# Designed miniproteins, single chains, continued (4), part 32

Each design is a single chain, and the fold is of that chain. pLDDT is the mean over its residues in the fold that is shown.

## One batch from the design tools (miniprotein)

Design m13090
Fold by ESMFold2-Fast:
Structure m13090 (fold): chain A 102 residues (1-102)
Amino acid sequence: SLIDKLEKQFQARMEEAIARHADNPELVALLEEIRAVVLQSFGIVKKSGNFELELQLQFHLIALGGTLFVVERLKDAAQAKRLLELELSAEKQFLEELQKQS
């Protein structure tokens, strides 16, 4: 299914991002937490079979992709951290909304 392909692409992208930041344990920890939260969202969306939730997850993946693209090009580790913390906050809010709808 499309959602299974997106999950595999997401996991590969997160592994790449984590490897790229291996010299910064604090950014790695944030990326690992983002990965864990988003994988939980995939689990709920896949179980729901709900097209609108799948579409919302796709929008979150697009935003996450943009965040990772910017973070990988930032030379300021403090700015990268702030962007990842904002992304994590958004993904946690989405997961909470999914849990309430389940």
Scores: mean pLDDT 90

Design m13091
Fold by ESMFold2-Fast:
Structure m13091 (fold): chain A 97 residues (1-97)
Amino acid sequence: GLAAAEAALAEAEALAEKAEKEGYKFAARAARIGVEAARKLIEAGRYDEAAEVAEKGIELAERAIEAEKAGDVATAIGYTLDALGLLLDVELKLAKE
């Protein structure tokens, strides 16, 4: 429902801000891409899908933080690309309406 989608979106936004402040650039990008994808689904009234996408964005951002902490920039970039894939899937889904 909408409340769950808004809660997940807020968590993803908070994670993006935290990652930016701590210098985890790729994790911040992954989280922000997830936020954008979830926001588009909320605007389309697809609340359960928005919550799921926001949660996936959070997971990708958290994995990117661990990769950046380990100095594994290539893996962190990979998670950012995975997040971009989520956004593109959402855009394609909404374009079919």
Scores: mean pLDDT 89

Design m13092
Fold by ESMFold2-Fast:
Structure m13092 (fold): chain A 106 residues (1-106)
Amino acid sequence: AVNSIANLFKRVSPEAKKLTTTKLKYLFFKYLVEGPNAALNLSDPEILALVAILYVGKNGESVDTIVAKTLTLLNNLNQENLVAMAGLVPTVFSKSVVEKLVTKAK
C-alpha cells in the first residue's frame, strides 16, 4: 500500500510542483476546516501537495512558513520523502480517502 501510494505521488509530482502558494494555502485551510475527509474531492496532485504540507508543517509555524517549506519539498522530491509522505496518508486522512488513493495507485 505505501509503495503503491508513493508511486502514485511520483507520477503526479510534476503537476503538484506547479501549484501556486495561493493553492497551497487553500489546501492547508481546507484540511483545518474539513479534517481527514478534506482530500475526498481533491485531485491527486492536490492530495500530494496537502500531504507535503502536513509532512513539513509544525505546530506554531505561520501559514506562510509552512507553504514556503512545502514548495521547497515539492521541488526536491526523492524516493525517500515520497515513501515517508505515503506512510503519513493513513494517519492524516480518513479511511475513505485512503481507499480512494489505494484504488487509483493500483
Scores: mean pLDDT 83

Design m13093
Fold by ESMFold2-Fast:
Structure m13093 (fold): chain A 80 residues (1-80)
Amino acid sequence: KLEEAVELAEKAEELAAKGTKEDLEEANKLAGEAVALLAEVASTLPEERQAEVAARVEAEVAPSAPVAEQARVAARALAE
């Protein structure tokens, strides 16, 4: 689950880097799937751990940052 979410986020970043409209659309879709998987993983954690992950994402990632970057930071926080 967590590993799958990281793979999806990395693939989304690679596609976004290519810059074509089709690649950007696919990147956004994969990034959304990664975020959904990370949310499922986070929901299995105690409330205090969920708050820690959210705080870390807020501290390291601007709210306007790409979804793939948010997913990567969240995945690292969840892996602790």
Scores: mean pLDDT 72

Design m13094
Fold by ESMFold2-Fast:
Structure m13094 (fold): chain A 84 residues (1-84)
Amino acid sequence: AKEEIYEIIDRMFDARAEKTGIKSEELREEFRKKFDEEVEQLQKEYGMSDEQIADYLREYLEMREAGVSSEEIDKRLRSYIESL
């Protein structure tokens, strides 16, 4: 659901903030807007459902929390999209 997607996005920002030390509410709002645009693009371009997007974002968050590099995360997520 859309609410679940936003909860995941907020948690992704919190995970980033813990690693970078940047905890600005204005940057959080920009982060949410940017990901909202990405979510809409994934739905429009790849036909992803809300459930698939939530799974995609949860996997991203889990990899970030596990300390996987941003480059490796991007590679794995792109591979996931290509498999759809």
Scores: mean pLDDT 72

Design m13095
Fold by ESMFold2-Fast:
Structure m13095 (fold): chain A 120 residues (1-120)
Amino acid sequence: MDVEKAKEYAEKAEEAAKKAEEYAKKGDWKGAAKEAVEAGGYAGLASGYAIKATLNGEDKKKAAEYAKKASEAGKRAAKAATEANKKENGGVIGSSGAGAGLVGAGGGTFAAMVSGGEGA
């Protein structure tokens, strides 16, 4: 039943990754980081059970698929948490922040692109 355990933990890793992405989208990097840690933990467990299933002669293809899904979920959760942390630290301009920055920087070039060179 190690394949069944690998499947269970892969599904939990995927759920945690989705929650991490949702927290990151809301700008909650602490929530995203917490879910990323859980996704990573579940991905590790899924991989451990997948290896055990393979060694016991169980369905190697299914075990590998579950381990891959769990690993990809863990990576997505980690990326989501990293991106949320960068946004909070102001290292990257988001869509809303870009709007505010453009008002100060766009005096000549942006106005020329929007209004098209009529009259000065």
Scores: mean pLDDT 67

Design m13096
Fold by ESMFold2-Fast:
Structure m13096 (fold): chain A 70 residues (1-70)
Amino acid sequence: SASEKLLELAKAYFEQGKLDDALEFLKRGLRMANPSQELIDFAKEFAEYLKEKGKEEEAEELMKLIESLP
């Protein structure tokens, strides 16, 4: 699915240290009509990781997007 493909891309960019690219693919996945639970769970973990790396604004934006899901 498109959600699975976006999750794989986010993970690949995260492993390469390209956090801004990983974040972009996660945001795209979360804005889909029915994001997968795996994508939502990874996005929550990624938001916590961003906070620990001092990227609090990006983490807050990501968490706000997750909390807005139905």
Scores: mean pLDDT 83

Design m13097
Fold by ESMFold2-Fast:
Structure m13097 (fold): chain A 100 residues (1-100)
Amino acid sequence: SAMESQELSEKARKEGAEEYAKRAADGLKGTSEGLVERVEKAVKELGLDKETIEKAIEKIREAAEITVKIAREAGREDWAKEAEEAGKEAVERLERLKEE
């Protein structure tokens, strides 16, 4: 029936949006951690300049902002907070490298 098809479509759409938002939040955490580790190693081994560290910080901030918006559009404030905290932790680690 048309009504059953509509309910199934609405449920599938919500579940798909939530799954996408969760993967985006998990992806941000993994990508941010990987970028921080790569930059930390490059500072230690190659003497990476502060301008390049600042570019990494800006990329993490932008990715976190986008991921927070995706999570909020999916109605998942918990995942938005996880994305915000992951971005904040990564930025704080890179800011410490700039001060060394």
Scores: mean pLDDT 82

Design m13098
Fold by ESMFold2-Fast:
Structure m13098 (fold): chain A 86 residues (1-86)
Amino acid sequence: DQRSLQLVRQVSSQFGITDQDLILRLSSMVSSMVSRYQQGLITPDQMRSILTSGVRTLLQNSNVPSSQIDSFSQSVVDGVVRLSLQ
């Protein structure tokens, strides 16, 4: 959805990530997790765990520097949790 895409684009911009395929894959993952949370299928803690693992996996297969993977992943996860609880 538009909010998930805007969140991922905002965080990607802060970290200098311009890979459109990566941004779209991250946005799709975020949108899916937000949808599952809103349907009552996962808890916030489960969403955080799944997103942390999924984001790290996508970043490890990208041109994102390893030194930025943890901070980028946390920024995305924190943003998604905040977005999902509203």
Scores: mean pLDDT 80

Design m13099
Fold by ESMFold2-Fast:
Structure m13099 (fold): chain A 69 residues (1-69)
Amino acid sequence: SPAVEAAREAAEKGGGFATPQEVSDALRRAGLTDEQVGYGLRQVLEGRDASAPVTVEEAARIGEAAEKA
């Protein structure tokens, strides 16, 4: 999936970590809507500090959830 790959690459370029904002930007560049991106973030990161970095695996899960939104 291009969106999952874009999210994964954002974290890989950050040495294994990305901010939620960097994942959001990568998903938007991959053609996802703001509504899809917001859904993916909520599904994976609900209850977490919004500034906390995410791993490559978490970024991929955000992308997978966003595509299904």
Scores: mean pLDDT 83

Design m13100
Fold by ESMFold2-Fast:
Parts: C-alpha cells; sequence; structure tokens
Structure m13100 (fold): chain A 102 residues (1-102)
C-alpha cells in the first residue's frame, strides 16, 4: 500500500519535499530526506560545473531508480528509498573525485 502510494505520487511528478510532508512513517521520511539531500548536492555540483544536461539526466535516473526499487516486493518502502539514496551517494562521490582531479 505505502509503496503503491509513493510510486503513484512520483509518477504524477509530486516533489520529494511534498511526499516527505505527507508520509506518516518516520523511517520512510528519514530515508526520503537522505535521498533528497544527496540529490540536491549532486545537482548543485553538476550545475556549478555548467553541466545542466547531466544534472537533468541524473534527476531523471534517480527518479527511475527509486520507482524501480519501489517495485521490488522483497524491499520495504524505506529500504527501496535507501537503495536509491545509495545510488545517488555513489554518483556524488564519483563527481567529487572528478572535480578534485581538475
Amino acid sequence: ALKEELRERLERGVSLEEIIEAVPDEEVRRALRRLRRGLEELLRLLREAGREERAREFEERARRTLLGMLELESLTPAEAIDMAASFVAMELAIERIIRRRE
């Protein structure tokens, strides 16, 4: 039920901020806040580097990754969101390494 609601909100383009405010589950809210923070930092770094197209691509990839994880029956809603957050954290680490070498 909660995974279904999260998927429907994401497919309708509801922001992560609005979803966080609407969700009564504290564990799910914490997972969504982690995802949002990582995504905001990644997009900020890419935009500062003038890589606006790359930022748009990653925003879409993060959304699709979250949707895909929410479809996995073996994962709880919080676990699905944390898997998506881990993907974003890995990409952020890679972008930070690239920038340090420039």
Scores: mean pLDDT 83

Design m13101
Fold by ESMFold2-Fast:
Structure m13101 (fold): chain A 64 residues (1-64)
Amino acid sequence: SLEKELTILQFQKLSVESEIYLLEKMMEKFGVTPEMQKQLADLKKQLAELKKKIAELEKQLKEL
Protein backbone atom coordinates (compact mmCIF):
# COMPACT_ATOMS: atom_id res chain seq x y z
CA SER A 1 0.00 0.00 0.00
CA LEU A 2 1.03 3.62 -0.51
CA GLU A 3 0.90 4.25 3.27
CA LYS A 4 3.36 1.39 3.96
CA GLU A 5 5.67 2.60 1.17
CA LEU A 6 5.54 6.15 2.60
CA THR A 7 6.46 4.86 6.09
CA ILE A 8 9.44 2.90 4.70
CA LEU A 9 10.68 5.96 2.77
CA GLN A 10 10.34 8.13 5.90
CA PHE A 11 12.50 5.65 7.88
CA GLN A 12 15.06 5.62 5.04
CA LYS A 13 15.08 9.45 5.08
CA LEU A 14 15.77 9.47 8.86
CA SER A 15 18.62 6.96 8.35
CA VAL A 16 20.26 9.11 5.63
CA GLU A 17 19.82 12.29 7.72
CA SER A 18 21.55 10.52 10.66
CA GLU A 19 24.47 9.50 8.40
CA ILE A 20 24.82 13.11 7.15
CA TYR A 21 24.78 14.40 10.75
CA LEU A 22 27.52 11.98 11.88
CA LEU A 23 29.69 12.64 8.80
CA GLU A 24 29.43 16.43 9.29
CA LYS A 25 30.44 15.99 12.97
CA MET A 26 33.45 13.88 11.89
CA MET A 27 34.42 16.55 9.35
CA GLU A 28 34.22 19.26 12.05
CA LYS A 29 36.46 17.29 14.45
CA PHE A 30 39.01 15.64 12.11
CA GLY A 31 38.95 17.93 9.06
CA VAL A 32 37.55 17.56 5.56
CA THR A 33 38.93 15.10 2.97
CA PRO A 34 37.88 14.80 -0.71
CA GLU A 35 36.49 11.32 0.11
CA MET A 36 34.30 12.77 2.88
CA GLN A 37 33.07 15.54 0.55
CA LYS A 38 32.09 12.95 -2.08
CA GLN A 39 30.32 10.79 0.53
CA LEU A 40 28.43 13.84 1.85
CA ALA A 41 27.39 14.83 -1.71
CA ASP A 42 26.17 11.26 -2.40
CA LEU A 43 24.17 11.21 0.87
CA LYS A 44 22.62 14.62 0.13
CA LYS A 45 21.63 13.35 -3.35
CA GLN A 46 19.98 10.29 -1.75
CA LEU A 47 18.14 12.57 0.72
CA ALA A 48 16.85 14.80 -2.11
CA GLU A 49 15.53 11.75 -4.05
CA LEU A 50 13.83 10.37 -0.92
CA LYS A 51 12.19 13.76 -0.22
CA LYS A 52 10.85 13.86 -3.81
CA LYS A 53 9.42 10.32 -3.55
CA ILE A 54 7.82 11.10 -0.17
CA ALA A 55 6.21 14.29 -1.57
CA GLU A 56 4.83 12.39 -4.60
CA LEU A 57 3.33 9.63 -2.40
CA GLU A 58 1.82 12.18 0.02
CA LYS A 59 0.08 13.87 -2.95
CA GLN A 60 -1.23 10.49 -4.19
CA LEU A 61 -2.58 9.63 -0.71
CA LYS A 62 -4.48 12.96 -0.54
CA GLU A 63 -6.13 12.18 -3.93
CA LEU A 64 -7.50 8.84 -2.66
Scores: mean pLDDT 86

Design m13102
Fold by ESMFold2-Fast:
Structure m13102 (fold): chain A 89 residues (1-89)
Amino acid sequence: NLEKALEEIKKIFEEAISKLKSESAKRRLQEVMDKVLELARKGEFEKAIETLENFKKVMEPALEPEDAKVVKEAIERVIEILKKAKEES
């Protein structure tokens, strides 16, 4: 069910954004959330996953360790949901 997957993805990102200390990190995670949700609604799951993998690679070394962990864990959870949604489509 795509609708449930999108709701779960949004919840994961919103929880991560609330935990972040850096305002810049909050803004960037919000931007990637909006992009990923747009791609997933279009059925472009592979592109959404690629967007998240690239974001994780760029952000993990750029953030303080606590924020890097929050971003990494949120992205990995969202990628698993997108992979499952792709297999069900």
Scores: mean pLDDT 85

Design m13103
Fold by ESMFold2-Fast:
Structure m13103 (fold): chain A 97 residues (1-97)
Amino acid sequence: MTFEEFKEATGLSEEDALPIFKFLDKDGDGYISEEELKELSKILKSDESLKPVFEKFDKDKDGSLSHEEFLEMLKDLRENDPELFQRFFEVLFLSKL
């Protein structure tokens, strides 16, 4: 997914979204890849508070979030559960992605 898709999904300002996006974009190509989403999916499944959210949005039950499913998850968390939305970013930083 692109930075613009990530920014829109998170609802964060460019100043706040850019450091987080760069942290997720390990390749530095300006795009979050399917492989990076597979690593994120493993991290989400390992956190007890985020695992149910992951399972809700893993609609095809393949054990990994697609780009579309991940964007839907971020939008839902931002709108309906700000505490889990914050926890998501805390888990990413703790996992040294």
Scores: mean pLDDT 74

Design m13104
Fold by ESMFold2-Fast:
Structure m13104 (fold): chain A 92 residues (1-92)
Amino acid sequence: SMLEEFKEKVRKAKSMEEMEEVFREFLESLFDDPKLVEAFLGIFRDTVEELKKTTSDDDKTAAIKAAESTAQMVLGIKNDPVMLEGFRKAVS
């Protein structure tokens, strides 16, 4: 239900800034490390720009897809101790 609640908040966001704040709150609920939070926010931003360049999606649709896919990736990494440790080393 955490992922479903996150998706609902993302879809109700009225701006990119509001969507990024929703994503930041989601990340901060999972990680206490500010470097991990900023790294995942960076991946979200990069994914938005990639989707805008590679698809016919408008800005809002690209941002929603990026937020949902990045959140799924984040949960996968958090649940895999080897991947999480590798990511921590990469952002340190």
Scores: mean pLDDT 83

Design m13105
Fold by ESMFold2-Fast:
Structure m13105 (fold): chain A 85 residues (1-85)
Amino acid sequence: MSAKREQLEKDLKALEEQKRQLDEEIRRLDEQIRRRMRELGLPTLEQVRQAGDEETLALVRQRVVLETAKGILDAAIDFVKKLLE
């Protein structure tokens, strides 16, 4: 097999591992946000915004950043998979 295919397989493994770590971080943030909202008695993100709970809003902003990174990573994984076809 070509050296190029071996490099792509290594790149794919690295990207898939990064995705697993990112999915775990997003899951933890979702748990933290839900816990904070329960502790505050604020059932919706709109109520969190109205209350001005900056700690919970900071977690929500961090989640948006991670979701964006996940979208980029998913596109990179799909691209490398197409190159391996």
Scores: mean pLDDT 83

Design m13106
Fold by ESMFold2-Fast:
Structure m13106 (fold): chain A 65 residues (1-65)
Amino acid sequence: MMIEDIIRAIDALSDEELERLTELLREMGFDVEGRPTSGQIYVALQQGNSEISDILSKALKRVQS
């Protein structure tokens, strides 16, 4: 997933998905202050977190035709 796709996915996240994504990033050791950054999410995806990948892929599908 490219950084542009991550940015689009973040904008499409529900409040519940954003909370879960933040929790997962914190569990992976990221220091998340408020909203996750695209950079933090990119690194988490490169580390192979399947749940983060699933959340972002579902969000991205909602904004892609």
Scores: mean pLDDT 80

Design m13107
Fold by ESMFold2-Fast:
Structure m13107 (fold): chain A 120 residues (1-120)
Amino acid sequence: FTALNRKVNEKLYNFLKEVEEIIEKHKNDYDTMIAEITKKIEEFSEYVSEEVKWATKGKSYEEINAILDKIAGLIVNSFAAELSWLKDKFNIPEAVYDRLLQILQNILTENYKKILEEKK
């Protein structure tokens, strides 16, 4: 799935850049920062879900689940690394970092369940 990986990586790069811009803009307003990043997470996750659905058409449940696990790992690890760097750069509280990471994990998990349910 080289084409899927390329599309996800390109969108991920743009997503992380937007997250940095939101953090810089709202570094003194954590409620607005969390709300705006949550919207970007939802948009990004929806994009990935649609790309995965099309790329995995005709694939088995096991193959789809394996692809979703790999994509989730890439997204979560990249986001955590970016947030860790931005936390140090903008002196963001650990609680805000933990909250953003948890939001990403929850949204990805929900969208993956929806994809797998459509396979039933």
Scores: mean pLDDT 83

Design m13108
Fold by ESMFold2-Fast:
Structure m13108 (fold): chain A 81 residues (1-81)
Amino acid sequence: MDSLGVTAIDPESVAVGETALITVESSGPARVYLDGELVAELAPGTHTVSLTPKEAGTHTVTVVAETADGPYTIEIELKVR
């Protein structure tokens, strides 16, 4: 069974220049995007990715995993004050 799991961003709200952590668990290789820009490329398994936003507002974190059945996508929001 192919799987992509993403935990909620911790913390869910950060200040500009503070680091948020996201945990990605995938059966295949994965890529992490912040507002459409590639920030990490991940091997299969469990990985922690650090995100340090430069601007206030709501940002979209997109995780795309390559699985045997094709690409699988999860989107989560990061709130920045």
Scores: mean pLDDT 74

Design m13109
Fold by ESMFold2-Fast:
Structure m13109 (fold): chain A 94 residues (1-94)
Amino acid sequence: MSDEEILELLREALELLEEIRRRSFPDDAVLAGLLKRAREALERREAGLAAAQIMHALSLIESRRDQLSPEERELLERAKELAGRVVEALMARR
């Protein structure tokens, strides 16, 4: 997987998580901070840092899965799939 493919998958995962935050957790400052740091890392092309922030945000949203609509659960599963592919690709390069 190329660096550009990794960054694009992380960007897609971030947009899905930002959508879930807007719909279900608009006032969650911790989640907002994680997603902001992920976006800033992506702008600097720091894929490993972006992936770490996205994985942390995924864990927080997953812990609150019962508060999500069926549509938001589908967004979460898509984000998990994309982030998982990135983590596997980054680990294979170490």
Scores: mean pLDDT 86

Design m13110
Fold by ESMFold2-Fast:
Structure m13110 (fold): chain A 73 residues (1-73)
Amino acid sequence: MTPEEGIKKAREALELAERADRESRDKLRGQILAGVAALVGGVGYLLAKKGYGEEAYELAERGLELAREALEL
């Protein structure tokens, strides 16, 4: 996993988390989970920017999964 791949995945996670915050029907649960997704994806983005590949990608992918869950709420 390259840092560039981590950055790309983290951007996907952050974009989906922002959508989930706006579009979730359950505003309390959906917004909380979207916020957690944004935090996890954001940390992945920062790690990727600092040159961490594998760890950044794993965090970004977890953030994306959480954002998908939040969007379904």
Scores: mean pLDDT 82

Design m13111
Fold by ESMFold2-Fast:
Structure m13111 (fold): chain A 81 residues (1-81)
Amino acid sequence: SMKEEAIKKIEEVVKEYQKKHNIPQSIANELLSFVRYLIKEDASLEQLRKALEAFIESVPEEYKEAVREAAEKILEIYEEV
C-alpha cells in the first residue's frame, strides 16, 4: 500500500539522519514508533506535524536540529500519500 511504502521511505530517512548526526538508537526508535502509529491510524498532515514538533521539543538540544530536518523529510513523504 502507499502507506507501507511511505513508512519504508521514512525508515530510510531516519536511518540516514541517525548515521549522519550520531542520533541515539532510542531517539530513532521512538520517532519511528509514533510516526508509524500515526500513519497507520490515518492521522492528518497537521496531526503528524504537531506530533513531530512536540517530539523535537522533547529530544536533547544537541539533536533538535537533526531531528527537525528528518521531520521535514517525513512530512514531505506523508504529503505525497
Scores: mean pLDDT 87

Design m13112
Fold by ESMFold2-Fast:
Structure m13112 (fold): chain A 92 residues (1-92)
Amino acid sequence: MIEPLSPEKQAELDELLKEVKAIKEEDLTKEVRREIFLRVMDLAVGLSESQLEAMKQRIEEALKDKPEALKVALMGIDVEIGILEIKRAVSK
């Protein structure tokens, strides 16, 4: 149904999510939020639409108790999904 991420991408994502979960709310500065955004976006680069949805579900599940961090991480995914949708529309 949903294609899973490669084991390497899954491991990188898990490490990132573990680090993000360890960040306190008051430590979510603009710089930290930007780092989370850029790291998520970097992990999302080159993934298929199905793999991006799988990654999004993992992020949502892992960060459900941290809404501010979740919002930033999802923004990174949404940028790549948007780029992929544009590429798909042009390639049709």
Scores: mean pLDDT 78

Design m13113
Fold by ESMFold2-Fast:
Structure m13113 (fold): chain A 87 residues (1-87)
Amino acid sequence: SIEEDFQKGLEYYKQGNYEEALEHFRRALEQALRDDAPVSVIEKIASYLADAAGKLGREEEVLPLLLRAQMEIMSQGKTFVIHPVYP
């Protein structure tokens, strides 16, 4: 489940095992996106995924999934829309 993968990811993250943490956060985020999980859940998992990837220098590997998460957040209208360049 989303919760199981996220909690397992946190467990590995706390141990400094960022490779295992990244894989569990990736699975949690993919499931959250499939299940149209709440924006707060998607944001939390995406933040940890980005952080774990950053610690490993694997940002490019997770970028497509993070962009999908950002698009889902925007599509649900749950984020504020003010952007310096946009309006």
Scores: mean pLDDT 79

Design m13114
Fold by ESMFold2-Fast:
Structure m13114 (fold): chain A 80 residues (1-80)
Amino acid sequence: MEELKKEIEELLEKVDEALARIDASTDPQQQLDIAGEVFEEVLSLPDLELQRAVTQAVADAKSPKEMLERIKELLEEKLK
């Protein structure tokens, strides 16, 4: 359980870095690639509930930045 919390905290740092990278980029494909990298890392976590919630949130997102914002919200909720 403590290992999972540490992995989620590390992913939150990566989400913040990815958001900064997206803000620095004007290329839509690069923005999508950045968001996709973070999404794949979340899907590698051994938490099926989080995987399903993130997949649903990403499907409803209208931009790569919104994908990352939704992932951040779900990761923060999981740490509570």
Scores: mean pLDDT 81

Design m13115
Fold by ESMFold2-Fast:
Structure m13115 (fold): chain A 95 residues (1-95)
Amino acid sequence: SDKEKKELGKKALKALENKDYDSALKYAKQLYKISPILGNGVKLAVEALKAKEEGDELTYEIYLGLLGIQLGVAKVINDKVSEEMLRELLELVRK
């Protein structure tokens, strides 16, 4: 359901903003059942933010790139809700 994707995606974004990675990963697991791309996107965002906090620029850039690939896949399969949520994840991770 697009409504479920949006609701869980919003909860994952809020968890990531608060650096609550455990909750973000819980929501990622729930998202995998309805959008594997978005669920994977949340997990990649967690890994990117952790790398950024550690000062591991190379690992950060790799996960940021992988997150960008998930956005590209969402566009190709015409999953508009996952596309929008992945854009918000990328913006959050880049700031």
Scores: mean pLDDT 88

Design m13116
Fold by ESMFold2-Fast:
Structure m13116 (fold): chain A 107 residues (1-107)
Amino acid sequence: AKATVTFRVAAEARPFAGMAAAIAASQAGGTKVTATAPDGTVGSGDAKNAAEAGQALAKALSHAPDGATVTVVIEAEDEETARKAGEAVAKALSGVPGVSDIEVKVE
């Protein structure tokens, strides 16, 4: 199962958004996190290794221009866990200055 979190990110917020997403996904039982920048740059990591995953997401998001819309996908074992992980990521991102327009979809 997957949750997709889409948001707008300021240039200075990019590393904080990546780290916040990875930590929140890890704590909510996510297995894998993937960030995609508008240019198609992808960074992914195992959510169990939140720091390493967060660095990979931050690096991918560094390719996003200031104020760009980016996507983070959280994979989980079941749909309920994916929904909770997506909600946790959105909540964590809402606390990051320079992040706005947060939307969550679960599949």
Scores: mean pLDDT 85

Design m13117
Fold by ESMFold2-Fast:
Structure m13117 (fold): chain A 85 residues (1-85)
Amino acid sequence: MSDKELKKKYLELLKQAIEAARNGDLEKARELVSKAEDIGVELWPNRSGLQRSLRQSTLDAIDNKDEDTLDALQETLDMLLEQLE
């Protein structure tokens, strides 16, 4: 799988996790974040800090029902997805 395809899949999984959390499906949201993390480790094996920060911020926002943070993360993910060809 190309690096570009993996990046797109990673971002789409995080976006799906946020949507699941907004719909009240917290278990599905956590599963989607876990799947994104598996791809993230493959894409950025030497950047564990960045991967952990992205995953942890998403999980914390889900667990705390922080809608403002989820909105900001979703906008960031949408912007990053738009940049992929």
Scores: mean pLDDT 75

Design m13118
Fold by ESMFold2-Fast:
Structure m13118 (fold): chain A 110 residues (1-110)
Amino acid sequence: MSKVQQEAIEELKRLLEEETDRERREALELALEAVEKTTNDEVAAAILEIARRVSRTTDREAIEAAKELIELLSKETNPGAAHQVALLLKDAPEERLLTLLKALIKSLKR
């Protein structure tokens, strides 16, 4: 495993230990599994950014969209696409999170 993947796994495990909400916990468990199986650092970084957003949101639709985006990223072969997902999510305001997640899902399905 790369250092990026190892650090992502460690942070995801910490987020899971602190999580008490069932729906967020399910999304974080999916994120951890996807990061453990990826061979791509950009995919690992993107999934970690999605997980960070999930841990901070109360929007159930955003949590479900995040789960779909994680599944799509786990199958992504283009590191540039994964890198863009990470960049866009890092600084997105909470009020735009659901809209951004849905737009990213639509983009990756094409």
Scores: mean pLDDT 84

Design m13119
Fold by ESMFold2-Fast:
Structure m13119 (fold): chain A 106 residues (1-106)
Amino acid sequence: SLEELIARARAALAAGDHEAARLYFVEAVRLALERRDYETLREILREAAAHMPPEELVTLFRAALILARRRRDEEALEVLREVAEEIPDEAAREEVLAEIERAERL
């Protein structure tokens, strides 16, 4: 379930397994996109932004961006931009926003 994936991501973060946390968050994003559940997508991305290290967060947003683009899901792209602007780490925020802008031009 989506809730179980988020719980596993948090457990991986607590264990210092940032790669496993990213993979669980990516799977949660994929499931939210399949459901067109943009509120849950926003919640997942905010949870990741609050707890993930900057490098893994950038990788997560890139994966989410690829998934949203493959689906041609303009509403998901808007959610990604919204949450990216909320990323606390300035360098990670700027990198993610640049990736989203590049994707919007394609």
Scores: mean pLDDT 86

Design m13120
Fold by ESMFold2-Fast:
Structure m13120 (fold): chain A 80 residues (1-80)
Amino acid sequence: SLDDVLLEFSDIYDRSFGLYLNLRGNGIKPTEEEIKQLEEDIKRMKELRSKLPKGSPDYELAERQIKLMEGYLKDLKKKS
């Protein structure tokens, strides 16, 4: 269902963003495993976004959150 898609997306986003905040807030160098996990999480978020109606508020929010996570991943990779 749409609710299941949104719940899975929210769980992945919250976990991934929480990891980013922890690493950056504490000046911690990311591990290769953490980078790989973030890449897989972003890929899954993109798959979930594709199941949302285009032009819906949920789709637009998901797109923005994915772009933020992609920017965070690039930032982390520069420090790894």
Scores: mean pLDDT 86

Design m13121
Fold by ESMFold2-Fast:
Structure m13121 (fold): chain A 67 residues (1-67)
Amino acid sequence: MSDRALAMMDSTIDELSEKMGTSKSHIRKMVNALLKKGMSEEQILKELARLTGLDTAEAKAVINKII
């Protein structure tokens, strides 16, 4: 992974952490748990939006940066 990709991912996780009032570790763990369940990208988007309070478009942008 490049230093730029790590910095961008951390920045996105920071923003979500502030918006949700939860830890960066928790957000990353959440996404990884959904991936391990074999959920489709659409199902992961819905679940992330539900858990984070983001709209579908914002959740999609976050998933694309974390995955």
Scores: mean pLDDT 63

Design m13122
Fold by ESMFold2-Fast:
Structure m13122 (fold): chain A 69 residues (1-69)
Amino acid sequence: MKYTIYFVKDGKITKEEIELESKEALKRYVAEKLGVPVEDVRFDLEKTEKEYKVIIEHLGDENEYAVIL
């Protein structure tokens, strides 16, 4: 499945388009890109239609996250 991912860091947004095989692959990819353990990546796919915000527990900084469409 093709995903559009926006990585946000210190107010700078980087857009990336990637094709991944599963939601688990997507979670691992985002975790690796942000440099955090996969278990610290939270997806709220059930609360948002076709989009979710990744919250990273270890960073304690709301300025570093990913948005997936």
Scores: mean pLDDT 63

